Designed miniproteins, single chains, continued (4). Designs and how they scored, part 10

Each design is a single chain, and the fold is of that chain. pLDDT is the mean over its residues in the fold that is shown.

## One batch from the design tools (miniprotein)

Design m12337
Fold by ESMFold2-Fast:
Formats: structure tokens, C-alpha cells, sequence
Structure m12337 (fold): chain A 106 residues (1-106)
């Protein structure tokens, strides 16, 4: 898959963006950098790494705005990762969290 090869080549750039965002101390930029890195690992099928970075992003997004559309997207993506890892209970939990935000902001 040419798209997956492109994501793999982007990992070092995304890791640098994470380091730069963390150094800047901007929680929103840091959360966005974590999401971009987690999305890349998710597309590569590296679900354990995707889970770790989604969880880090979610923690920051929950602190920034517990009802943000971006948090709902992050919850939905983490649910898909848990499904791929075989954790159906966690997948359902995070799908419900995403739906609860979506209902409040729609």
C-alpha cells in the first residue's frame, strides 16, 4: 500500500513535531502532534503504538475541552484501535464516550 509507505516515511518528521510541541509547552499543539503520530501508527497497523499516542493525546484534550469535536474523533479512533487489539469492552467504552460528545455538540 503506497499510502502506508508514505506514513512510515513520515514517522521521524512527526516524532520531531511532537518533541518541538512538547518543548513549546502548548498543550493544544502537543495534543495535535500526538494525534498525527497516533494516526500514522494506526494507518501502519502498529496498534499498540497508536494506542499509546492516542491515550496521551486524549489526556491533554480532556484537560483542554472535555466536549471538543477533536476529543470525540480521538475517542472514536482509539475505539477502533482497541477493536483491532481484540479488546471489545474498551472499544465499546470509547465509542460511547465519542457518541456522548457528538450528541452534546450536534
Amino acid sequence: DPLRAQYRRRIPVLEKEVAEAEKAGDKEKTAQAYLRLSDAYHELGEFEKAKEWYEKAIKLLEEIDPNSPLLAVAYRNLARVYEKLGDTEKAEEYRQKAEEIEKKIS
Scores: mean pLDDT 87

Design m12338
Fold by ESMFold2-Fast:
Structure m12338 (fold): chain A 86 residues (1-86)
Amino acid sequence: KAEELLREAIEAALEGRKEEAARLAKEAVRLVLEELSSDEEAREELARRIEREIDEVAALDLEPEVFAEALRRAYEEARAKAEYLG
C-alpha cells in the first residue's frame, strides 16, 4: 500500500537513513500514481519529476524532521495530481 510505504519512508527519514527513506518514498509515489491514474505516459513523467525532487532533497543536509516533511509533501503532490493526469 502506498500509504504504508510512505509511513516507512518517514520513519527511515526520522532515523537518519536518508537513502532508504528516499527509496521508500519513491516507491510510495509510484504506487499511488498507479492506483489513481491510468495514463501511463503522464504517470511516468510525473513519477520521474517527483523522484528527482526526492533525490535532490535527500542530497541536502536537512534536519530529519524537515526531510521527512519534504518526503510527505512530495507524496501528497503526486496524489493530488494523479486524478488530474487521467
Scores: mean pLDDT 82

Design m12339
Fold by ESMFold2-Fast:
Structure m12339 (fold): chain A 56 residues (1-56)
Amino acid sequence: HFEKGVELYKEKKYKEAIEEFKKALEEDPDNEYARLMLAKVYVELGEEKKAKEVLQ
C-alpha cells in the first residue's frame, strides 16, 4: 500500500494516494514515513487541518 501510494502521488492522483497511505498506516501504525506522506498529500489538497491532525 505505501509503495502504491507513492506511485499515485507522483501521478498527482492525490485522493487515491490518501487511501493507499491510510491503508499503509492501518497495516503498520508506526510507519512514520506513510504518516508524513499522508500529511504532505493533505497539504497539496489545501487540507491543512487534516495534515496537522495526521501528524498530531
Scores: mean pLDDT 79

Design m12340
Fold by ESMFold2-Fast:
Structure m12340 (fold): chain A 70 residues (1-70)
Amino acid sequence: EEPELTPEQIEKMKKKNEEIYEKHLKEIEKALQEAEKNNWSSEEVQKLLKELSEKARKELEAAVAKIVKE
């Protein structure tokens, strides 16, 4: 059975998503600059971008799971 989310839980999810996204956007930007300095291949850069995106997604999913269980 799927629980219905309260408006407060939805708002918390939105804010958390925005915070995580902005934080990881800056991390991606920094990582790309360092990848260039370290002579990374284009394939390695794409892999790094996917890893950072997955990290952001995991943080959001963990936050959502915590909010739903509370």
Scores: mean pLDDT 76

Design m12341
Fold by ESMFold2-Fast:
Structure m12341 (fold): chain A 90 residues (1-90)
Amino acid sequence: LTEEQKKEIVEALGLMAISIAKQAALNEKLSPEEAREYLERELERVRRRALEAAEKLGLSEEQKEEVLRFIEEAYREATEEVIRKIEEEE
């Protein structure tokens, strides 16, 4: 595996975790506030796991920063999408 492929693997795992968390928030019928708190806690968990995976795969400090930034951005977008969908359900 190249360093770039390792980075892509960690990012893909992060996106899967985000997708699962998003669906969980919607399925649990959370309020917008509860969904924000839940997703914020999930972001912290995913960030830690992504960093551990990146370290085990031997990613550089620069690659680790890129992965964490990507995950944080994806979670921010997912949170906004979840809140919008909850609000649409009345």
Scores: mean pLDDT 81

Design m12342
Fold by ESMFold2-Fast:
Structure m12342 (fold): chain A 63 residues (1-63)
Amino acid sequence: MKHYEEALKSKSYEEAVEHLEKAIEELKEELERNKDLSVEEDVGLKLRLIGLELDLELAKSKL
C-alpha cells in the first residue's frame, strides 16, 4: 500500500506527517537498494523524494 496516497487522504496534519514519513522511508530504501538505476529512473525517484520532503515540511509547519 502506498503511504503517500494515505497521506493525501489524511483527515489531520498529524496523520499526514506519519504517512509522509513512511513514504519517504520506503522511497529512500528503494534508492539504496537499486544502485544500478537508469538516469531517468534515478532522477524520477529523487524528484519524487524532494516533493515528499517538501510536503512533509509543510504538514509539520501546520502542527
Scores: mean pLDDT 75

Design m12343
Fold by ESMFold2-Fast:
Structure m12343 (fold): chain A 64 residues (1-64)
Amino acid sequence: SGAAAAESAVAAARRGDAGGAGAAHVTIMNQGSGSEEYAKKAAEAARRGDAEGAARWAVLSGQS
């Protein structure tokens, strides 16, 4: 599951670390979870500097 990656993304967002939130994207993809769409949205949000949005999408990715 991507739960650990999602928790890391939320923690990074709380610190204002959008790049750290985006790192969950790579972890979820490596797990082959099938939540690739949500992981991509998390990475896009992180690139925009939207730490909260990145965390939200990473959590959704980890739930599936």
Scores: mean pLDDT 62

Design m12344
Fold by ESMFold2-Fast:
Structure m12344 (fold): chain A 103 residues (1-103)
Amino acid sequence: LKEEAEELLEEGLALLFDEKYEEAVELFEKARELFLKVDPNNHAPYVYLGAAYLKLGKYEEAVKEYEKALELDPDNTTAWELLAKAYEKLGKYEKAKEYAEKA
């Protein structure tokens, strides 16, 4: 089960690299479901979901996923940087600046 969840993250990352963002989201969502059963504090699926949504132009969804990642790991500088970028894409420059300073 944990091994399957980790494989789904790796396959999803390969799809992200190939710019197959909707397919990557599907695999990352499945990985998240499996991690909830074996390691519910794993923040990685949320960071990857956020990245895929950011690439899809689904900025509000990206924000939600990064905020969840930061609830689990507030020291994740990558998640702070990507959250700032998502807010910038939404035209919320004050929030983008605030969160970029957290990275």
Scores: mean pLDDT 83

Design m12345
Fold by ESMFold2-Fast:
Structure m12345 (fold): chain A 57 residues (1-57)
Amino acid sequence: SRREKEEAAIAAAEAVLAENPDLSAAEVFERTLARLPELSPDTIEKAIAKLVVDGKL
């Protein structure tokens, strides 16, 4: 479902950031998209935006 894809994108982005806390938003986006190539770039962008809003990025 859309919600499951959004949750998967957020979890993957958080994992990327946990492994590499000095990455920029653009770098986290690229690495997250590489881990989940089946997801749309828009879904990954929403995950990155959530991390920025939550102060994690």
Scores: mean pLDDT 84

Design m12346
Fold by ESMFold2-Fast:
Structure m12346 (fold): chain A 76 residues (1-76)
Amino acid sequence: SVAEAQKYFDKGVEYYRQGKYEEAIEYFEKAVELAPNSEVALQAYLLRAYVYEKLNKPEEAKEDVAKANEILKQLS
């Protein structure tokens, strides 16, 4: 559900703020799984892309940005 996706997203943000980037990525992935074509999934993909950039993983970041753009087309 979107409500469960939001909880995972919020926990991912907390891990990100703590510098726990691997855990943040896992929680963002779970948020996307629970609500793949939602505003929460859009936010999760964008923030996960940012975390991937911090980890010097530009290809993974690029893939997440592409997924976010696909959701934006559906929400627009």
Scores: mean pLDDT 87

Design m12347
Fold by ESMFold2-Fast:
Structure m12347 (fold): chain A 110 residues (1-110)
Amino acid sequence: SRAELEERLRRLFAEWLARAGIELNSLIVEADDEALRNAIGGLEAENLSGTFSPEEQAAAIAELEARYPDMGAGDVLVFPAVEGGRVLIAVKLPDGRWALLHARAPAPAP
């Protein structure tokens, strides 16, 4: 169920952030079940990427600050990227910066 996927994702983020010395404060999920499964798979496989163009990063941060001005340290947002199959993960860091990551969708079978 959706609730089981969200609970699993919450546990994975709590563990992942704890390795960086960050306590998970909140988790906001604006993604469908397929995107959640992709995020879970990426966290479990440690297959997350922080690679974004400067333009993509700046645009994403501006959107996040506009929509979620009250987010603080340990707050996590999971949302679908405009490009199909990619899930974006945004983490508010204790120093006030945003960390942006994406989970890779599985490659279509040849």
Scores: mean pLDDT 71

Design m12348
Fold by ESMFold2-Fast:
Structure m12348 (fold): chain A 50 residues (1-50)
Amino acid sequence: KLEKYYEELAKFLTENNLPDSSFEKVLEGIKKYGKENPEQVIGLYKEALG
């Protein structure tokens, strides 16, 4: 299930020309805090970026 969110995030970062360092930081956040709520972690990150 988590792989789907990783793929969606990777696509978002690539389409918006964001650096791989952003992808790594969000993945760490999902692993540490978002196992139960990965969508929420990704949503907050997207909101913070734009």
Scores: mean pLDDT 64

Design m12349
Fold by ESMFold2-Fast:
Structure m12349 (fold): chain A 64 residues (1-64)
Amino acid sequence: RAREAARRVGEVLGLSDEQVEEAIRKAEETHGLTLGAVLRQVVSSSDADDQQILEASRLIEELV
């Protein structure tokens, strides 16, 4: 489920699932819909693999 991917990203970054959602929202607002859409697609996917979780985590860390 979407919440599981968000939780896994939070575990990598040391953030709560709510903080991960907030970071994605800020990424959409500051860096535009393209980057936000990529992050949201990974977090919303129940099929996100470990590689996708790590890539999304790196992108969020780069933005904050």
Scores: mean pLDDT 69

Design m12350
Fold by ESMFold2-Fast:
Structure m12350 (fold): chain A 59 residues (1-59)
Amino acid sequence: MLKISDAQREQLKAFLKKVLDVSDEVIDEALDWAEERIKKGEIVTLSELYERAKELAKK
């Protein structure tokens, strides 16, 4: 099941914030990117979400 619920979004946000020293804004942008891809029928892995947040924080 590949709907990101509000609860799942908050859990992913907490996870990313814990493993990446990044702002809430960067995490929210990465999650918005993931939700957009999922809405288009694409599969987004936790690894891809992590790398996107990392890229947004560095660049």
Scores: mean pLDDT 74

Design m12351
Fold by ESMFold2-Fast:
Structure m12351 (fold): chain A 66 residues (1-66)
Amino acid sequence: KEELKKKIEELLKKAGMSEEKAKELADRIVNNPDATEDSITFGLQDFGMSPEKARELAKEIKKLLE
């Protein structure tokens, strides 16, 4: 769980998200086992990411969750 959270956090940071926001969002994602690619995309947009970039990252994050 912690390892998965750190991987997601690093992915979000590389996409331009701040350390604080990346950590918060990564926590939300790993603690939501029913997270869909769509819900992750909306979560990323809520934290300030563009729709296009959010969709791309949501797909990558979904791969890590499965």
Scores: mean pLDDT 77

Design m12352
Fold by ESMFold2-Fast:
Structure m12352 (fold): chain A 68 residues (1-68)
Amino acid sequence: SAAQERERERLKLEVSIRAHDNKEKQLEVMKRLQEISARAKELKEKGDYQTALDLEIAELKRLLEELG
């Protein structure tokens, strides 16, 4: 849904903001975001758009918890 897509984008932004003061943490976050995006893309290519979106949101929430 559009609401879940907005939540995903908000979580991506929040993760980036929490990492902004640390260059090494920024690079680690970028790598994890690329990995999440690659996994989601694979699911979308199989037509599983809802599972892809649920995966992105869950992984982003988990990453945000790890960042504090």
Scores: mean pLDDT 84

Design m12353
Fold by ESMFold2-Fast:
Structure m12353 (fold): chain A 97 residues (1-97)
Amino acid sequence: PSRAEIEAEIHLALARMYISLAEKGLEKGEDPQEVLDMVERALRQVEEAIRLGAPGEEARAALERALELVERAEAAGADPERVERLRRRAEELLRRA
């Protein structure tokens, strides 16, 4: 594998870590705004992974989980403007993946 392929894999692993932290936070009743902070970090990692040529299927799987978390955070009372911004960003990244 190339250096770019290894870097893409690391970014996908970091994205999955942030997604897992957000999922756990929601289960524990953490502030939905903090859940959105984890989702935003995950989306940044997926964006870098896509730029580096990550497999589309893996990037899409992470983005679909992130969108589900955005919807759950909205239901838990997260800021609607942040929810809409993150949903739009995830949808844009899905088109690139």
Scores: mean pLDDT 89

Design m12354
Fold by ESMFold2-Fast:
Structure m12354 (fold): chain A 60 residues (1-60)
Amino acid sequence: MKEELIEGFKRAAATAVKLGDKELANLYIEKARELGMPEEEVEAIQKAVDAGDADKVREI
C-alpha cells in the first residue's frame, strides 16, 4: 500500500518534470518522502528533477 503510493508520487513527479513544472514535481517528492521513501532515493530523484530528466525520475 505505501509502496504503491510512493510509486504513484514518483510517476506524478516525472509527469510534472515533463510539463516543465519542477515546483509541482518537488511537492510530489516531498509527499513520497513523508510516506517513507529512503533518503538516498529522495536525493537521487531531486537531482533528476533539477536536471529536468523525467525518465531518470521514473527509473529511480
Scores: mean pLDDT 80

Design m12355
Fold by ESMFold2-Fast:
Structure m12355 (fold): chain A 74 residues (1-74)
Amino acid sequence: SREEIERRAQEAMKKGSEVVKKARPVDKDLAEKISKAIGELSRAVNAGDYEAAERAIETVEKLIKEAEDYLKSK
């Protein structure tokens, strides 16, 4: 549903933003990549493009997981 996609998007953007804060001092490129993905998600939701939003959520969630795994290994 639209409400479920909006909820997932809000959660992904919140978690992504926190990961960006943690990544920025150790890997600027990673932080920028996540920030860009969050921006794309925000744009898709604001445009009402829920198919694009769903794909963007998956991208942000994957980047969050990869970044968390990477930061734990540092």
Scores: mean pLDDT 85

Design m12356
Fold by ESMFold2-Fast:
Structure m12356 (fold): chain A 66 residues (1-66)
Amino acid sequence: MPAIETKSKEEAIEALPEVIEAEADLIMEVDPEMSREEAIEEAIENFRKGSTDPEALKKLEEIEKK
């Protein structure tokens, strides 16, 4: 994927917590058998597989530590 601007990436990283939460919520709504913890883990894993940026990974770790 082509990179547009550093600012764009920083904004995406800062919005990661909200994106993860929204995706987990959506997964839970579609899959009632899936627990919140599992939904969050799946969302994080999906993003980790797509992104190999150290900054994004650090942000994801911070969310997990919370």
Scores: mean pLDDT 70

Design m12357
Fold by ESMFold2-Fast:
Structure m12357 (fold): chain A 65 residues (1-65)
Amino acid sequence: AYEKFLEGRHLYEEGKYEEAAELFKEAIREDPDLATAYYNLALALEKLGKLEEAEKYREKARELE
């Protein structure tokens, strides 16, 4: 779970937002309580212009905190 989150972070820093979002989704599937993965998924989705989906994941992250 956390390993996939870190891989997603590396891709995000490289500007590969779509690939980063997929890794964050995989991290969430392995650990649904990993709030930081939801926050970073929302950031990647915002970079991709998927604002409605990003808001959904921001809400979920806040619920977990």
Scores: mean pLDDT 82

Design m12358
Fold by ESMFold2-Fast:
Structure m12358 (fold): chain A 87 residues (1-87)
Amino acid sequence: MSPKEQALKIVEETFEKMKEKETDPAVQEELDVLLRLARHEAETVDVKDFLEGMIKAFETLKKKYPQLAEILDEAIKKLKELLEEVE
């Protein structure tokens, strides 16, 4: 699996976990939109830019939805570890 495929898998699994934990349909819809945008971004940017962008996006999302912070912190950690491998 390429580093970019690994990054996208971490992102997709993170959104699935967030949607399973979140019961608010409006938040679930926002997460679906963000996942579609992340998939599109993965096709258009290099792996380092994708990783840096997703880390920032998840840090922003954590501030907006503190109830998802544990899931997002684990994802941010995994993405940062992968970023160190591609530098």
Scores: mean pLDDT 85

Design m12359
Fold by ESMFold2-Fast:
Structure m12359 (fold): chain A 55 residues (1-55)
Amino acid sequence: GAAMEAELERLQREAVRALLAGDLERALTLIRQSLEMQGKSEEEIERQLARARTL
């Protein structure tokens, strides 16, 4: 619902800010939380986080 979508957008925005600040671990934590809220599988979450780590 709208509340979950607003929280998801907040987490994604915070993750971008963490990346810009050079805080990769915080960014990965926030990305994981957003993917979990979207109901992604653990395999998909791990794949996306591995991709983010190579940036």
Scores: mean pLDDT 81

Design m12360
Fold by ESMFold2-Fast:
Structure m12360 (fold): chain A 64 residues (1-64)
Amino acid sequence: MEKLDPLVLEAIMHLIAGIVAEKAGDYDTAIEHYRKAIELARQAGDEDLYSAAEEGLKRVEEKK
């Protein structure tokens, strides 16, 4: 298996955690995870992952 960038893998984990929290209605926890995913994706230079996390953050902030 190809080795993923550790920052990308960590960002994906936080993105998933944010999605799970959002679906549970825990918007504060979702915001924290999406913010961390954005930070890690930006550091890794993964624009697709960054965009996904940013969209999630904006979506939950609108619902809160």
Scores: mean pLDDT 81

Design m12361
Fold by ESMFold2-Fast:
Structure m12361 (fold): chain A 62 residues (1-62)
Amino acid sequence: DDILEGLALIAASIERKYGDEESAAEMARLLKEAGASDELIREFLLRSGLSEEQVERILEEL
């Protein structure tokens, strides 16, 4: 709950600055650096409205 709520708030702030696809990729990189699991990052990206193909592409870049 608290983690997903915090991620949603941060994602919303980044989306307003950079747009949807680039903001999601940037957040994924920050989560990876913070030690988040691939499962958590995948779930976050899917909840952000990205397709499975987009999620896999972003995860490959990490």
Scores: mean pLDDT 70

Design m12363
Fold by ESMFold2-Fast:
Structure m12363 (fold): chain A 80 residues (1-80)
Amino acid sequence: MKEEILEKLAEIYQKAIDDFRRKGKLSEISELRRTYRKVMEAIESGNLEEAKKILEEARKTGSPEVQKVADEMLKAIEEG
């Protein structure tokens, strides 16, 4: 269900933000926060395809750390 996907994404996001804070990756925090907001807005509007496109773009153009998180989020959407 939509709620299960949102919960999984929130867990991935929070774990990544905590890791980035611990490592001092402030620019990566800002980048991931922007990506996560767009993904959540897309899912809340019922547009899973838009959410996947946002994550695919982040996977290709993002910083290496954000690319890894985008991969994890995309898999969570596809497996849900």
Scores: mean pLDDT 83

Design m12364
Fold by ESMFold2-Fast:
Structure m12364 (fold): chain A 85 residues (1-85)
Amino acid sequence: MEELLERAKKLLEEARRLADELERETDRERIEKLFEEVERLVKEAERLIEELEKAGAPKEVVTKLHIELVGVRMYALAAVVTAEL
């Protein structure tokens, strides 16, 4: 359980870091690649969060991770929309 929690946190931190890079990127091809990588990491983190829930992790821990995942995804999407403008 703790190993899954740590992996999920690491993936979300990496996704947030890439989302920050995405906000500063001006090349469309690189924007698309960075967004795809963020989505890949977010999807993997979501899978680990589901495994944590099945392993009996406290509902509060699962909820906080899910909120963070949604936040990262929304931030990355906002960065893509802003760059396309």
Scores: mean pLDDT 82

Design m12365
Fold by ESMFold2-Fast:
Structure m12365 (fold): chain A 57 residues (1-57)
Amino acid sequence: MLYRAVQDVPKTGEDDLALRKGDVVEVLEEVDENHWLVRNLKTGEEGLVPKSALEEL
């Protein structure tokens, strides 16, 4: 399912993905209760993001 970043997300760890507000991502895996592994559809980059920064499309 596709989600959109509702805010800019900084890269804070080596496994984290930086996002810009409005970036559309595909959720690949729910890693824990607060973080999802996603793919940025614009860049093709993958990494962990906080699910609270995402809005369902």
Scores: mean pLDDT 83

Design m12366
Fold by ESMFold2-Fast:
Structure m12366 (fold): chain A 86 residues (1-86)
Amino acid sequence: MTLTVTAEGVSPAGREGVIQGGEGARSAGAEVTIEDRGDRVVVTARNLSPSGGLSLLSGAVDAQVNGGILTGEGTDTHQVLTVRAK
């Protein structure tokens, strides 16, 4: 499974949470790319295990509770989560 998380306009703590979620997914064996563009962070994880998925989802949830709105779309093989400022 592939999961992409985009965090945009969120707090620095929210951005860091998504980045740390991606690093956790990498540690769990996923192929992870992290693109940090200031106010926008995109993390894509491929070959995602359940533990790697939980790490990246925790980052997305942390960004959401730090003032973002979390939305999701995709298929069973490719999921996209977006966290944007309210």
Scores: mean pLDDT 71

Design m12367
Fold by ESMFold2-Fast:
Structure m12367 (fold): chain A 56 residues (1-56)
Amino acid sequence: SPESVGNAFRQYLLDRGVPEEEAEEAGRRLVRLLEEGVPIEEAIRKVMEEYRERHR
């Protein structure tokens, strides 16, 4: 489900040292994109680009 994917992505970001607030926001963003019908690959790309801007 989109929510399960979002939770897995959030955990992945936390493991990579992303702050909890940012990881939560990124996970929610991913779930939203998936619910809107954005393909998973494109949704992850968009969220990763947003994260990359803030965290190198």
Scores: mean pLDDT 79

Design m12368
Fold by ESMFold2-Fast:
Structure m12368 (fold): chain A 70 residues (1-70)
Amino acid sequence: AAPLAAIDEAVDVLEKEYGLTPEEREEWKKRIYRAAANGYRGLAERYKDTDPEQSARYEALAKEFEELAK
């Protein structure tokens, strides 16, 4: 399961508990995607010298979430 599944689950909980509209749901997803992109970018930078393979994976995830946040 991609990190996307965990984000969808979290947003589903918010929708169920707080009665989010479809528009509010999409806004929250985009905000979470932006936060995830920033987090993965930081991890990629952190592991750049110690684990370049893992760093490259985090860069790919950061890019993916950045595109989803558009």
Scores: mean pLDDT 77

Design m12369
Fold by ESMFold2-Fast:
Structure m12369 (fold): chain A 72 residues (1-72)
Amino acid sequence: GSELELLRAEIAGTLLRTAALIEAGKLSEEDRQETLERIGRIEDPELRERAVAALEAGDAETLRELAEELLS
């Protein structure tokens, strides 16, 4: 439904912003915690686990790839 599409788009937007902040060396602890909260709302446990791992590794490329998957 449109509500699920909106949720996925919001999470994707957060992942894209987080990736940009990682590459700029500007990811704050507050930004990281907000991103973790949004990732926790991903219902697919495999996508959620991949997103957490990418965030902890500072892997901006994988975060962008996951954002693209969420928008599919």
Scores: mean pLDDT 85

Design m12370
Fold by ESMFold2-Fast:
Structure m12370 (fold): chain A 65 residues (1-65)
Amino acid sequence: DIEREVLVALGLIYYALGKKSMEKGDYEGALEDFRKALELLRQGGASPELIDEVEKAIKEAEDKI
Protein backbone atom coordinates (compact mmCIF):
# COMPACT_ATOMS: atom_id res chain seq x y z
CA ASP A 1 0.00 0.00 0.00
CA ILE A 2 1.81 3.06 -1.38
CA GLU A 3 -0.31 5.48 0.70
CA ARG A 4 0.64 3.78 3.99
CA GLU A 5 4.30 3.50 2.92
CA VAL A 6 4.41 7.24 2.14
CA LEU A 7 2.81 8.10 5.52
CA VAL A 8 5.37 5.96 7.41
CA ALA A 9 8.25 7.49 5.41
CA LEU A 10 7.01 11.04 6.17
CA GLY A 11 6.57 10.11 9.84
CA LEU A 12 10.16 8.87 9.99
CA ILE A 13 11.37 12.12 8.37
CA TYR A 14 9.54 14.20 11.02
CA TYR A 15 10.91 11.91 13.76
CA ALA A 16 14.46 12.55 12.45
CA LEU A 17 13.80 16.32 12.33
CA GLY A 18 12.51 16.20 15.93
CA LYS A 19 15.69 14.42 17.04
CA LYS A 20 17.83 17.12 15.37
CA SER A 21 15.78 19.82 17.16
CA MET A 22 16.36 18.02 20.50
CA GLU A 23 20.13 18.00 19.84
CA LYS A 24 19.97 21.78 19.17
CA GLY A 25 17.96 22.49 22.36
CA ASP A 26 14.86 23.46 20.34
CA TYR A 27 12.43 21.48 22.50
CA GLU A 28 9.31 23.29 21.24
CA GLY A 29 10.30 22.55 17.62
CA ALA A 30 11.14 18.93 18.54
CA LEU A 31 7.73 18.49 20.20
CA GLU A 32 5.94 19.83 17.09
CA ASP A 33 7.91 17.46 14.80
CA PHE A 34 7.45 14.44 17.12
CA ARG A 35 3.67 15.05 17.32
CA LYS A 36 3.48 15.24 13.50
CA ALA A 37 5.59 12.06 13.27
CA LEU A 38 3.24 10.23 15.67
CA GLU A 39 0.15 11.27 13.64
CA LEU A 40 1.71 10.10 10.34
CA LEU A 41 3.10 6.83 11.78
CA ARG A 42 -0.29 5.92 13.28
CA GLN A 43 -2.07 6.66 9.97
CA GLY A 44 0.54 4.59 8.09
CA GLY A 45 0.19 1.60 10.44
CA ALA A 46 3.73 1.73 11.86
CA SER A 47 4.83 -0.91 14.40
CA PRO A 48 3.76 -0.54 18.08
CA GLU A 49 7.47 -0.41 18.98
CA LEU A 50 8.11 2.60 16.72
CA ILE A 51 4.96 4.37 17.98
CA ASP A 52 6.08 3.78 21.61
CA GLU A 53 9.56 5.16 20.77
CA VAL A 54 8.08 8.40 19.35
CA GLU A 55 5.66 8.73 22.32
CA LYS A 56 8.67 8.49 24.68
CA ALA A 57 10.47 11.17 22.63
CA ILE A 58 7.39 13.43 23.00
CA LYS A 59 7.51 13.00 26.81
CA GLU A 60 11.25 13.80 26.86
CA ALA A 61 10.66 17.01 24.86
CA GLU A 62 7.73 18.01 27.13
CA ASP A 63 9.91 17.48 30.24
CA LYS A 64 12.50 19.93 28.81
CA ILE A 65 9.97 22.77 28.34
Scores: mean pLDDT 87

Design m12371
Fold by ESMFold2-Fast:
Structure m12371 (fold): chain A 82 residues (1-82)
Amino acid sequence: MSKKRLEAEVLLGMAKIQVGVVKLVIKKHPKLTEEEKEELLKLLERAKELAREAVELDPSLRAEAEEILKEAEELEKKVEEL
């Protein structure tokens, strides 16, 4: 089980990094072009996919993945408002 657990932890970590990058960009740049918004939305979609895959590999990560999914959805709304 160690390999699947590590893979799931890596996927969840990558999802957290993607969400963190989007948060940082929004904080530093209050105005974004449409192209920049599309790029951020794509990063958030990838984060959601990674979080879901992590849960499939290790269901014990479900609570952490749900938190990432909620944060990604909140950021998607915020990007749309920019």
Scores: mean pLDDT 84

Design m12373
Fold by ESMFold2-Fast:
Structure m12373 (fold): chain A 65 residues (1-65)
Amino acid sequence: SAEIAALQQRLADDPNDAEAVFNLGLAYEAAGDPEKAKVVFRAVIENHPDTREAELARERLAELE
């Protein structure tokens, strides 16, 4: 989707954009791909552990598990 493409472009420009990674996970959920959403949420937790987005990603993973 255009939204997923835009978020991927944001991450290409700024790989430390934890908000863009988290929003990419939400965009995959909205697209009906919970398996990709889970992978992206795990990536937020692993690569940006001390962010609010990592905390939100843990909550979302609990809902998807």
Scores: mean pLDDT 83

Design m12374
Fold by ESMFold2-Fast:
Order: structure tokens, then C-alpha cells, then sequence
Structure m12374 (fold): chain A 67 residues (1-67)
């Protein structure tokens, strides 16, 4: 249900942030992609906020990998 999706999303985002802090950008990007799939299943403002935060983390990881 919704609570299970939120719990999974929070876990994926936390792990992606930890990987990013460790300089493991490729793995962080992979987890952000998984997190986006979960976030897009959430309706309304909750889903929109989650998608924006995850897209920002993914963008930062992509930038850090290349620049």
C-alpha cells in the first residue's frame, strides 16, 4: 500500500545519499532511478515533492561523476 511505498522510497533515498557521500556516484544514480519509479507511483503533492528531491540528487550525482 501507500505506507509500504513511502518506506521503500525513504530507504532508497537514504542509501543513495550514503553512496553519494562515499563518492560512489554510479551506484547512487542507480538507486535514484529506482527511487523515481517508486515516487512516480505516489499521487498528488507528496509524489511531486519526492520526484523533485530525487531528481535533484540524481542530477548532483551525474554532475559529480563528470564535472
Amino acid sequence: GMAELIAELNRLVREAKELFEQGRYEEAIELTERALEVARQLPGALGLVAVREIEELRRKALEAKEK
Scores: mean pLDDT 83

